# Designs tried in a protein design run: designed miniproteins, single chains, continued (3). Part 74

Each design is a single chain, and the fold is of that chain. pLDDT is the mean over its residues in the fold that is shown.

## One batch from the design tools (miniprotein)

Design m10565
Fold by ESMFold2-Fast:
Structure m10565 (fold): chain A 91 residues (1-91)
Amino acid sequence: SSRELERQKLARQIAKELERSMMLAYADLAEEYYKIYGNEEAAKLAEELRRAVEEDAPDEEVNRLFQRIDAFLSSLTTEELIELSRKVIEE
């Protein structure tokens, strides 16, 4: 029914906003990674991901940038990742 289609549309919009918020958080983590470790590629990826999210770029492009940032973050220990996340929240 049209009512069920409207509910599905709303659910997709909510999911998209949550994904957008997560992507922006990852960009912030990449920027803090750059500030701590001096990795210039992380700074570039942070800016590219923020721009892609702001410009509503195709999901494929956003996911490629996300995966590259995730690769840097995956090199961190749990303790280092917690400290990095704390700095993003406090800033």
Scores: mean pLDDT 82

Design m10566
Fold by ESMFold2-Fast:
Structure m10566 (fold): chain A 100 residues (1-100)
Amino acid sequence: SPAAEARDLLQQLERETDVGQVTAILQRLARLIKDITDDALLLEAADVARDAAQKFSSDLSLLQAARDVVMEALKRATDPRVILHLIGVILDIIGLELDS
């Protein structure tokens, strides 16, 4: 399922150290999120994407991929509290893009 694949990719992302591989995982996550409606999983995906963005803050392609994950999550999220959190995560990533 898209949710099971997303959870596997999130675990892989936490351990991955190659910037190119991290970027590829984020791009795959953004595509999978289009098929995800679980607000808890969308929140987790956004937080992990922001963590990756903070870790690799000088890589613009990675920052754009991380932002795409959170933007897709925002389109899917239905809980107002989750939506507010996702907006905060997007602003954090945009801040990193502006500093790079």
Scores: mean pLDDT 89

Design m10567
Fold by ESMFold2-Fast:
Structure m10567 (fold): chain A 79 residues (1-79)
Amino acid sequence: MEEEFREYMLTKYKLSQEETDQLLLIVRVYGLPKELQLDLARISQHTRDNKGELTPEDLKKANRIGDFILEQEERRRAA
């Protein structure tokens, strides 16, 4: 699964190995579901293609990912 994610990021979204490793770390730490993993990869690609500017659609998806991460962090603090 992680190797498939790595290959998909490198080939489909043309992320660097370093960017892919960073995304995999987020996936592992927070347990991101497949849907959010793909959204995160698209945001990373679009941010690069748009010279650091996020589209309104990407910003909405980024907020959704951020909300998920925040929820996981709160659960970790409560445990």
Scores: mean pLDDT 71

Design m10568
Fold by ESMFold2-Fast:
Parts: structure tokens; sequence; C-alpha cells
Structure m10568 (fold): chain A 120 residues (1-120)
């Protein structure tokens, strides 16, 4: 049975894949060296055979460009990054997609309301 957190990550991965969104912003956990988060993310991408290019880095935020990949590979990348303690949060497109902690019911409601507003 899929968790609510896994469902959210899957839905975001599907939206990104269907819309050809390949730009990710990584926010590092301040309790760890910035390089730990970067190295962890690059290792995850390599293990999933996803080509990644670092396009910018400003403060604790690093932007990556991904090569086009399968939905399954993208979902696994986002899920494993979410579970990694060196990564505080990940952004895809213009919005925050997840954090190192599972989203609260209030945060899930806010994300659903934001999606409804875009549809009208």
Amino acid sequence: EESEDDKLIRDVAKRAHDNNITTLRLVTNPDYPHTNAIDAFLKLAKDLNIDVKRTSSTGNVTTFQLSPTSFDALYRLLKQAHDNPYIDSLYIDSGKIYSSSPPTPEQQKALKEQNKTVEV
C-alpha cells in the first residue's frame, strides 16, 4: 500500500514528466556540509542512470538540469532524495514539491488548493 507521502511524490513526478520539466532546485540541510547534499543527489541520479548537469549554485540552493528520463526513474530519484537526511527540500517547476519531512495535512491541503487555483 502506497503512503500519502509516496502518492504526493508520485503525482509530482508524473506532472513533471508529462510536462517535460527537467529543472530541479535542491536546498541543503544546514546541519551538514553543502557538498554532502550535492554528492548524495549526484550519486542517486547516477545509480538511476539519469544524466545531471549542475547549472547554478547560490547559497544553500543548487539548480540541476536533468536529461529526459522515464517516469519511473524520476519518481525513484525524487523519492530517494526526499528520504535523504542531507537534503532539506526539493523544488520542481515554480513550486516546492517536498521536504526532508513528510508534508503535514495542512501542507497537503495548501498544495491541493494551489493546484485548483491554477485550473480556474
Scores: mean pLDDT 67

Design m10569
Fold by ESMFold2-Fast:
Structure m10569 (fold): chain A 87 residues (1-87)
Amino acid sequence: KQEEIDREVEVALLIIQASVILNALRKGEDPEEVAKWAENLAKRAESLGLTEAADHLRQAAEYARKGDFEKAIEHVQRALDALNAAA
């Protein structure tokens, strides 16, 4: 029961953080910093068993570092879809 509430809160926080990353990419913020945020979020998603979201966040980090912001944004959106499906 408490574990269920804690999991729901963690998923909600991941959704908020992924949305922040999406907005940062759209604003053209530092790609290396945004990539690190995405990698940290991917690790948290993976710890919750949300492997699809984690994989997309890792891909977003890779594309951000390559300067491919369009692909990075696409992968963050895919991660958000996976997180919302898990919520």
Scores: mean pLDDT 85

Design m10570
Fold by ESMFold2-Fast:
Structure m10570 (fold): chain A 100 residues (1-100)
Amino acid sequence: MSAKEQLLALLKELRDRLLEAIREAGDDRERATREIDRLVAEASARIQELIAQHNVPEELAEEVERVMVGIYLLAMDVVRGRLSEEEFAARADAMLARFG
């Protein structure tokens, strides 16, 4: 598996885990926010390790960081009631498709 394919897999896992955390939290915005922050921190650490291990080019590393931040902001918009879970999934999928 290429470094880019491994990074894409980690971003897809993050999307799925964020959506699950939002659904499990329901109306508990504090719980949703805590779980989102935890999942993003864990994903960021794994992504940074993979970037270092494979000497990923700076341009690709920056693109991965932008996609991860984009997915995080979409998840936070769901928690704040600005975006539906369905819109989150659709927009996150579009970002991931452009990256892959």
Scores: mean pLDDT 88

Design m10571
Fold by ESMFold2-Fast:
Structure m10571 (fold): chain A 62 residues (1-62)
Amino acid sequence: MSKEELAKEIAKRTGISLETAKKIVELAETNGSAAAWLMATTLSDEQIKIVEELLKKNGIVK
């Protein structure tokens, strides 16, 4: 799956903007701490769980 496809899937499942989803994917790959803080400040716990499951399935996070 491409990063753009992953961002679209995140946006579809969580309801967040595609731009925010793209930033989360990019930060998760390059700076996991920044990705975590962005999610904690902008997403609900349920949305964070969905994003983390998708990131793990696509090998972006541990």
Scores: mean pLDDT 80

Design m10572
Fold by ESMFold2-Fast:
Structure m10572 (fold): chain A 77 residues (1-77)
Amino acid sequence: SLVERAKERILEGDFEGAGALLYHAGHQEAADLLSKAVRFAKQGKEDEARQYVEKLAEILGLSEDETERVYERLLSL
């Protein structure tokens, strides 16, 4: 599914590709949460970035380990 492909892209650090897949899948809320997480991470707002990653993880069904990997990749942007 597009959602499973988006999860794979997120775990690989391809946030732009993941966002496009989420939009095409009709998951606008998840795409918006991802966009906000990326924006706050780039601004150095780590607490806000983490909150958006946690909300995204809940929607996408990410494990705690996967959620932490996503957060670490966002902080490396």
Scores: mean pLDDT 85

Design m10573
Fold by ESMFold2-Fast:
Structure m10573 (fold): chain A 65 residues (1-65)
Amino acid sequence: MMSDEEIRELVEKAAAGGVLSPEEAKALDETAQTEEGNELLSKLVAESKDPIATADRIAEALSKV
């Protein structure tokens, strides 16, 4: 499972308009399948500068997994 720091880095990358790699997207998807990982991911997205745009970018990356 991905660490809290790694999840934060990927959310920050998405918030900045960065593109997640297939490996990063897969690891994030696996993390989102856990209750703890999903809660942390949701919190980090909500705390980003643009929660909606950040959520959309992550969802698009995960759709390719």
Scores: mean pLDDT 79

Design m10574
Fold by ESMFold2-Fast:
Structure m10574 (fold): chain A 117 residues (1-117)
Amino acid sequence: KEAALEEAREEAARLVGEALRKLFADPSGLDDARDLAAAMAGTSNDEISELAEEALRLIDRDPERARKLMVEAVRRMTAEQLRNTAGAMRARAETEHRRELARVLEESARRLEAAEA
């Protein structure tokens, strides 16, 4: 169970990391990356919030470092937190990259739920 959960978390981190790489490759994606980091910072978990707040500070100055911090936050998120974050991204999904990110977050939540069962 622990091994399956760790594998699900690493796959979530990989998928979200790739979706974020596409967002950061497009200058118009930076606002979507900020919205994601803000949604993550709003979680009740101090470690996730601290990683997301640091990412928010770095998005304009060091986007690759910001992306790595956001991926690290995903590794610590619960299925419920990932699903709530996916909902926040979907609520304002005006770009295809943002829609892809929302889909990846939701898929990651489902994988985590399956691994926890």
Scores: mean pLDDT 82

Design m10575
Fold by ESMFold2-Fast:
Structure m10575 (fold): chain A 97 residues (1-97)
Amino acid sequence: MDSDKRFMQALLKSVDDILRLAQAKGEPQSVIDQIQQVRDLLRQMIRNGLTKEDLQRIMDLLQRALEATRDPEIQMMLGSVHTAVAAQLVSLEIEEQ
């Protein structure tokens, strides 16, 4: 329980750093909006608990941002967050079984 919350808080910090970088680099508003939606969902999940559907939604938003961004550094950072979210989703699915 405590480790899951700490992990989600670490993801939120990473997403916040990516959002700031994307804004500083003048990324398309669609990319910024997708990253902001991920941030908002992570905040909700930290407060309300983890769900498989919310993690899948975050992965979809991250994938769309990855496809829309032209910056390789932002792609690398978003890819790292996507990998971490995928690992958390797998962990949650195993716990459900």
Scores: mean pLDDT 82

Design m10576
Fold by ESMFold2-Fast:
Structure m10576 (fold): chain A 70 residues (1-70)
Amino acid sequence: SMAERQERARREVERILKEMEELIKNKTLSDQQLHDASDRIGRLMRDLPPEERERFLKRLSELTKEASKV
């Protein structure tokens, strides 16, 4: 169902964002990993409602800014 697809996409986006946060904290996030994670999140967000896409895009933007400060 669409609801099950949205739940799977939501969980996977949360997982990827958490992994990115840990890599940033440890100063081990590469440009390639950031690019790959952003692309994966972008594809997964196609299955999510607009409101959730905005929330995840905001979090991804904040993580990208944090990564660029290091």
Scores: mean pLDDT 82

Design m10577
Fold by ESMFold2-Fast:
Parts: C-alpha cells; structure tokens; sequence
Structure m10577 (fold): chain A 84 residues (1-84)
C-alpha cells in the first residue's frame, strides 16, 4: 500500500529528526558533523542515506554513553527499515 509506505517514511523522517537533535546536543564533534550530513541528506531527499547516517550517529553515541532511550531509538529505526 502506498499509504503504508508514506506512513513508514513519515515516521522514519520523524525519528531521524530526533537523531539530529541528540547529535547536535552532544559535545562530540564527530556527532555534530554527522548531524550536518544527515540534514544535507534529508534536504536532498535521500532518505536511505539519511537513515544510514542516523544509525551511524546513534551507534557512535552508544559507544560513549549507553542510554536506554537512544538504544530504543536505534531499534525503532531498524524495525521501520525492515518494514519498508
């Protein structure tokens, strides 16, 4: 269903925006750089690249600080990718 695909993509974009917020709030310059790259991918309409970079950013964040909310965000993105 096209409506289902649009709903999945909208949910995924919403979660990626949350990743950008988290990455920008970090003191890690690599996370801030990834946030800029994610924003550029979204502006280019490249949802696949934005998702890849968002997952990379969450993995990097979790290496330094294991937060349950960040683990759940990564899991939610992974589950949406499997559905799309």
Amino acid sequence: SMARQQAIEAQLRSLIQEVIRIAKSSDNPKLKELAVQIEKALQAGNLEEATRLAMEALQLYLEEKDEPIVRNLLKNIQELVELG
Scores: mean pLDDT 88

Design m10578
Fold by ESMFold2-Fast:
Structure m10578 (fold): chain A 65 residues (1-65)
Amino acid sequence: MTKEEEEKLFNELKDKISEVVERAYREGKTPEEIKAEIKKLLQDYLEKYPDSEFVKRALELVDEQ
């Protein structure tokens, strides 16, 4: 994966995570439900972009919280 592809993916993923979090808070979801939705989103992105270091690190950080 190129640096430019990683930057594009990082910005896309950041925006998608923000959308998921804002929607979930608006819907009154618990922190655990929000975490599960973010983890699912990251897993789906990892399947599409298995060489993405940003997606791998983001998934690890979610598991640590």
Scores: mean pLDDT 76

Design m10579
Fold by ESMFold2-Fast:
Structure m10579 (fold): chain A 72 residues (1-72)
Amino acid sequence: DLLREAEELNERVLRLAERLKAEGRLELVRKVQEIVGEGQRRAAELLEAGDEEGALRAVVEAAREAVRLAEE
């Protein structure tokens, strides 16, 4: 279920970003935001093309990379 996975990953990304900000790791926060933003841009392009599932996959893939980077 891509929608559920996207929701769970989005919540995790938000929690990690909050913790990183509290710890003063602003450069890592910026990198996480850049990855998420790129994924959202690609998702918007896919939605305009009518590919709703591809858009969800793009968001999920970006969120997974952001979590991986933040949890290192």
Scores: mean pLDDT 83

Design m10580
Fold by ESMFold2-Fast:
Structure m10580 (fold): chain A 103 residues (1-103)
Amino acid sequence: SKEEVERLIKQAEEALQNGDMEKAAEYVKRALEILLKGGVENSDIVPLLKKVAEIIAKLQDHPDYEELLRLFEKVILKMMLQGVDITPLLVFLSKLDLKIPEP
């Protein structure tokens, strides 16, 4: 659900503030898996993905970074295939220097 994803994002942000990179990566992975499998309205996904992208950007030196980035890219691809306008997300990601899938 949207509330579950929002809780996981908040837990990841708190883990980062406490220097717990391992827990931050775990919470972000769980949030991305929920977004990939469905259960969140398309209109709510872009704001959630922006927050997830900020957390992933802070995890670039973490061993799980590549896996998190790949899950993130799969969610973006799913949204594109469902006709969601991802332009605001792409503009946001350009400021974080994150790799995104090319259409």
Scores: mean pLDDT 80

Design m10581
Fold by ESMFold2-Fast:
Structure m10581 (fold): chain A 84 residues (1-84)
Amino acid sequence: SEAREEVARLITRAVAKHQDKVDEALASTDPAEQAALLYDILREAVREVKEQVEKMDLPPEKKAALLSEIDRIEANIEAQRAAG
């Protein structure tokens, strides 16, 4: 899906902006703390992407498709965090 590819690209760029935080998380010797920190970074990156897409001058149907994919990813992150 074009929406999936676009959202994946936006999230990858957003995570890259937080590389210092990712490096700090990966330096943790506690696997549970490392996982929690990585989930927090990913959650923040997804929120940034959602705000970015909401500000984009796109046709309503395209914007809705991107936001729907972002909401799906956010729900999956929260579900995985709750299950751990």
Scores: mean pLDDT 85

Design m10582
Fold by ESMFold2-Fast:
Structure m10582 (fold): chain A 82 residues (1-82)
Amino acid sequence: SAQLEKGKEYAIEDNAKALSKLYPDLPDKVHKETATKSVEKATELFLLYQQGKISQEEANKKIEEVLKEAFEEAVEKYKKES
């Protein structure tokens, strides 16, 4: 829905900004790619939680794993292209 897409855009911007504070030595594109991938997957997990298919604890754990994987992939891609 339009509300979901707009919510994702705000979440991506907010998460990219937070990542830039934690990892200031990495370029903005790494923060943005990490945030984009993480928010997309977090949205899927949130929908599963909303449908009662996973617990809040399971959703939070999977979101943390996705953030780590997305960050590692973005950093690796950046190093390969540098």
Scores: mean pLDDT 81

Design m10583
Fold by ESMFold2-Fast:
Structure m10583 (fold): chain A 92 residues (1-92)
Amino acid sequence: SELERKVEEFRRRAETELGLSPEQAEALAELLGLQARLAALVDRYGASEALVAELEARLAPLEAQDLRDLAVAEAATEVLRAAIAEVEAAAA
């Protein structure tokens, strides 16, 4: 898919241009892919202002940290996966 190609391109670029480890590049690429997926789901099904506010509140402390830290990237990934599941459940 187009998204899969863009995520793979970002991973390669993160390794070569930003000097990230393969693990860091993979974690950031996954985060980017999940963010794009959530945006597409919100565009298709909508999201309540309360859901958006909750997502922003949960991501704000993580965004203040270095996303190249694998623990921070993994925490952000979990927040996005939970939000995706909530939008999908609400749309069902």
Scores: mean pLDDT 73

Design m10584
Fold by ESMFold2-Fast:
Structure m10584 (fold): chain A 86 residues (1-86)
Amino acid sequence: SLLEEAKKLAEEAIKKSTDPLLKRAAELVIRAAKYIEKGNILEAEIDLGMAKIQIGVLKLIGETDPAMPLVERAIELVEEAIKKIK
């Protein structure tokens, strides 16, 4: 499922990353996926929005953490899951 894949990618990002902000973005994606599983779509969208803002800031400052693509993919998968529910 999209949410299972997203959680696995975000967990892999946490293991591979040395950047605390990128780890926090991944944790927000995991929390968003868990909110969707509980039917808490608004809370999931808030967490996903915060993760996207953090990734946007990291890209702006030129962060090259190899875990960043994993978090970006996890965000895409959670967004697709939300679209299928709405």
Scores: mean pLDDT 86

Design m10585
Fold by ESMFold2-Fast:
Structure m10585 (fold): chain A 56 residues (1-56)
Amino acid sequence: SAAASARARAIGEGAARAFAALGRPDLSQKMLDAGEAAAREGNAEAAARAVEALGL
């Protein structure tokens, strides 16, 4: 759904900002990519699982 895609992007962007603040541009980019992939599938939980896997 459009709402799930928007949530997936928001999760990815929020986590990307957190990793950028921690000095981890590599993980910031990974979270942006994961959020966009999850958004294409309409699956906000996939974005949340990616955040957990990277330690947030």
Scores: mean pLDDT 83

Design m10586
Fold by ESMFold2-Fast:
Order: sequence, then C-alpha cells, then structure tokens
Structure m10586 (fold): chain A 60 residues (1-60)
Amino acid sequence: MKLETDEEREKFNQLFIERVEKELGKEVADAFKAGKRFTLSYEEAQKLGKIAREAEEEVK
C-alpha cells in the first residue's frame, strides 16, 4: 500500500473493511478485523483487489 500517514492508514482501514463487508460479506470482513487467515475464491480475490484500490484512492 502507498499510504504515508497514520491518518491515511486509519481511514483506509475503515473504508476497506466497510466495503469488504458490503461486497464480500460479514464473515470476510470479520476475518480481516480479527487478523485471521481465510481462503477466498478467485472472484472474491479479484473483488478484494478492486476494493483495496478504490479505498486507497479515497484516502488520497
């Protein structure tokens, strides 16, 4: 990730988790919050990459 400040990282984490919950469901979002390992399908992994990119754009 290309985030430079603690404020940007905090905002990114909030937006990222919120979008993961909406797009991939609560179970995946809860796993990220807890730092647990989990397996994603190919389609879910692609959505995750898009969500991360969009969240980075919003914090800049």
Scores: mean pLDDT 72

Design m10587
Fold by ESMFold2-Fast:
Structure m10587 (fold): chain A 93 residues (1-93)
Amino acid sequence: SMEKLDEIMASEREQALRDAAGNFRKAAEYAKEGNVREASIYTTAAMLLLAATGEVPKEALEAVRKGIQALDEGNYDEAARYFEKAAEAVEKA
């Protein structure tokens, strides 16, 4: 039925949002370690999950942009804080 399909789609979106937040949290952990490669991989994975759901919160996108900029500048603690903010924005959505 149409209602059952909507329930399945809602469940899949909730899982994708949880997985995206988890990937942002891992990106923050790797950023704290100065592991730019792993931080970038997990940030990309999180963004692809959000894009697939059509639910990219503006606050998460802005936090990711600032996190990537901080990572590129070698400001690893700042990058980690922004990736944690991205996770929080996704969890709030």
Scores: mean pLDDT 87

Design m10588
Fold by ESMFold2-Fast:
Structure m10588 (fold): chain A 100 residues (1-100)
Amino acid sequence: MSVLEEAKELIDELKKKLLEAKTYEEALEILQDFNKRFKELFSKLSKEEQIELLKYAIEAYEEVKKEFEKTEKDPEELRKITTLLGSAIAEHKEELEKLE
């Protein structure tokens, strides 16, 4: 398995875990654990692979955010989770702009 493929599988697992999260605190812990491993893998990639991975991650976060907007019925939890995911999307988009 290539480092890029391993990183994409990590994002797929992140998406699955986030969709199973029941609280903001659980989602935050999942993202913090993911970010550590993601940074390790990301640093091993070429610039072209980093761009591909960031685009893949952004799409995954946007899909998770959209799903929470449909399924989460607590307005305060929805606000916290969508703010958290929106921040992650924004950070990845800023990194992508620096690479392009």
Scores: mean pLDDT 83

Design m10589
Fold by ESMFold2-Fast:
Structure m10589 (fold): chain A 65 residues (1-65)
Amino acid sequence: MISSLSASQRQGIRDIIQQMIRDYVYNATGTVLSDDTATATANAIMDNIDDPISQQIVDQAIASL
């Protein structure tokens, strides 16, 4: 569970999600996503873990640790 992770592990997951979002947007559109947008999106995913899409992204990020 995400609540059982340390603050440093949660930050690592946010950083991975942020990078995944940047890479996805760049590969799909050729546009470089701003750091602010990527950070806000990663935080929203972490805060809305009950959403199935957010859960899938977090699980993938955890698997990458």
Scores: mean pLDDT 71

Design m10590
Fold by ESMFold2-Fast:
Structure m10590 (fold): chain A 95 residues (1-95)
Amino acid sequence: SEMEKKAKEKLEELEKLLKEEKKNKTPRSEEAVKLSKELVEMFQKAFEEGDLEFAKELLRGMARILAEEAGEDEKVVEERIKEAEKELEELLKKK
């Protein structure tokens, strides 16, 4: 729960930074890179701990933010996320 709150705050900050960078046509900030690394580390920990719901939330949040920055279609991204979530569920079920 506390970790979920921190993840949400990091996702919101990353989204804000990436939108500002796109608007101002500035290169990727070191701050955005650090936030991305922290979110990936949180995802890895959630997966290792077997926290499927938290891992899915992090995957969904990160994928949406990065795909939006890259200009990908939100529907395509949503379908890929659902497929990845199903694979995560199957992988943890076998463990």
Scores: mean pLDDT 74

Design m10591
Fold by ESMFold2-Fast:
Structure m10591 (fold): chain A 83 residues (1-83)
Amino acid sequence: SEDIELAAEAAGLYTEVLVEKRKDNPAPMTPEGAREEARRLIEEGLVSPEAIVERSLERLKELGAPEEVIEEVERYLERIRES
């Protein structure tokens, strides 16, 4: 599903920003690992795609992510809500 892939990318982008902001500190997960975990949770029915994107967006804002990344994830949320 496109919604699953949008949610996976949102989780990946959050982890990429987290790793960059915490450069030289160990991250609990790689960006690709975050994408795979998001897909798994959605496919197992544990979390909705919308919930993952909403949480990723909240966390990106808390991290002070670049505006372009926040806007990209906001576009993912709108696409999922339009489905």
Scores: mean pLDDT 81

Design m10592
Fold by ESMFold2-Fast:
Structure m10592 (fold): chain A 51 residues (1-51)
Amino acid sequence: MPTPASHLELLRTSKLPEEELEVEREMLASDDVTLQVGAALRIIGEDLDRE
């Protein structure tokens, strides 16, 4: 499935380095919902930790 706009926004606003965001982007683009959810939660958690 294509990556939802909400997931793309998480990648855009994240404080993670671009190299790490590329890995998470691949997981968010996966057809595996578990991988998508895991990537989104990791991005959110890292952003909150840095805030």
Scores: mean pLDDT 69

Design m10593
Fold by ESMFold2-Fast:
Structure m10593 (fold): chain A 78 residues (1-78)
Amino acid sequence: MEARIAALEEEAARLQAELAALVADPSAPKEEIIEAAVRLGRAITEALVLRAKNEEEAKEIREKGEKVIKEDVEALRK
C-alpha cells in the first residue's frame, strides 16, 4: 500500500511540473492546461483514497475530489 501511495504521489509531482510548464507557456491551448489539471487532481484524489481508513471514507474522498476538480476546471475556463 505505501509503495502504491508513493508511486501516485510521484506521478502527481510529475503532473504538477507538466501543468506548471503548460501554464508558463503562453502558446499552450487552454484545453490542454485543463486536461493536465484534471489528471493532476485525479492522481491526488487516488492517493488520498488509498490512505482512507474504510470504503465509506474512500467514497467521500472521491466525491469531494470530483467536485474540486469540476470547480477548478470551471475557474480555468473563466
Scores: mean pLDDT 80

Design m10594
Fold by ESMFold2-Fast:
Structure m10594 (fold): chain A 112 residues (1-112)
Amino acid sequence: SESDRQELIDALEFIKKKAVEFGKKYDLDESVIEKFVKAVEEAIQAVKENKSKEEILEKLDEVMKALIEAENELIKKLEEEGASGREIVEAGSEMGVILIGVAVLKLTVKNL
């Protein structure tokens, strides 16, 4: 429905905001954050254009790939800066919540 479509867009916009704030908090390289933002914006555009369920799911997979890449870069940066194991786990857990959010959206799209 149009309502379900708007809910997907709102959820993707929220994920984008949360990830950008997280990337700034941990001083992640701007190019990594830009890649993630572009993936989310492409997913939002696919939803707005009423693309097929298959195409929307493919865009959500690209969002997940970009987010996993951002998490790997974060962990590497924190290790290079001498962060404690606890600090690495806490930062990775915050990013993990965003990954779960994308996974839930994929499940929602599959059940439309």
Scores: mean pLDDT 85

Design m10595
Fold by ESMFold2-Fast:
Structure m10595 (fold): chain A 79 residues (1-79)
Amino acid sequence: MLLTPDEELKELFETIGVKEEKLTEGEVIDALLKLIEKENMFDPEKPYIIHLSEKLKKLIGKEELSLHELFSEVMKHLK
């Protein structure tokens, strides 16, 4: 199934070169991992903890969460 990002998520994905109007679930995961790597959001001391960038904090409304929680929150912005 192809998923369509909302305006805010689309803008975030465009910052990492992801310009497709519709994405597979796997492409969403790949784009999210690229965004995490670009913004250096992985916690080096705690497994599975992601520290959100300013733009992701505005989108999600949290300071930190697990990778699985981040994926679930991002999926709420896809149709």
Scores: mean pLDDT 79

Design m10596
Fold by ESMFold2-Fast:
Structure m10596 (fold): chain A 59 residues (1-59)
Amino acid sequence: MNSLRSKVFGEALELLPKYFPQVKQYPVQFIGKLLLEKQGSAKNAVDLLELLRPVLEKL
């Protein structure tokens, strides 16, 4: 996919509140910034969430 990066980001945003419901308490812009920081290193949405797990667990 030529848009793999955008797909990973979008899927991660959809999965985030299912695995880390605490993110619903934060602005979408704040959560989006966290995802953008690691999206380039992620192979898929689940991998992106695992890369951010230490930060997400602190929310």
Scores: mean pLDDT 74

Design m10597
Fold by ESMFold2-Fast:
Structure m10597 (fold): chain A 65 residues (1-65)
Amino acid sequence: SSAEELRKLLEKRRELAREIAEKLWEVAADFAREVLENPERYGEAGLAEARAELANIERRRAEEE
């Protein structure tokens, strides 16, 4: 039935949203680590932003658990 198809699509949408969120956090964390590994390129402001972003990612992941 159309109701069953709708429920399946809504569940797939939630699953895709979680997968996208997880991949976004992974990419953001990887970039932040790259900044921390190359302090001479990004400077003190870049390092501060990278540390803040990693802390924010860890906090949000902990909230989801």
Scores: mean pLDDT 80

Design m10598
Fold by ESMFold2-Fast:
Structure m10598 (fold): chain A 63 residues (1-63)
Amino acid sequence: MKKEREELARKLEKKAIEAAEKGDTFSAAAYVTGLASLVAVDPEDEVAREALERAVKALNEAL
């Protein structure tokens, strides 16, 4: 696994959750889309998949 992708996934997860907690569902959705793109490029990336799952859950709870 490339460390740069893992770091980006964790950063996008954090930003998505922070945006969702603030009620900024538009920004949260944009960060979730970024995570989904990482998963689409490498579907076996467990870090990106888990980050996406947590970010989607936070966004859904904010909606």
Scores: mean pLDDT 80

Design m10599
Fold by ESMFold2-Fast:
Structure m10599 (fold): chain A 86 residues (1-86)
Amino acid sequence: ASSPTFVTLSLEKVMEILGIKSVEEAQAELAKLREEKVTLERQIAALEEAYAAGDTSVQAELDEAQRRLTEVQGKIRALEIALSLG
């Protein structure tokens, strides 16, 4: 699959896209996203263990959790870059 076009965003544009109104709110959102990432990583580990043990019924939930983790990681990266530049 083709890599998505890399776009450099200002802190203001990243904040607007995420519905964030201040740098302090951006930092709070980043903290929440980091907690969500940890929760998803733990959920994925548990689902992978269940799948490896023969419970194939968790495959769809595992796939969904992995997609959610990718989205959360993308948001964390965008906020970290924007906060470093602003």
Scores: mean pLDDT 76

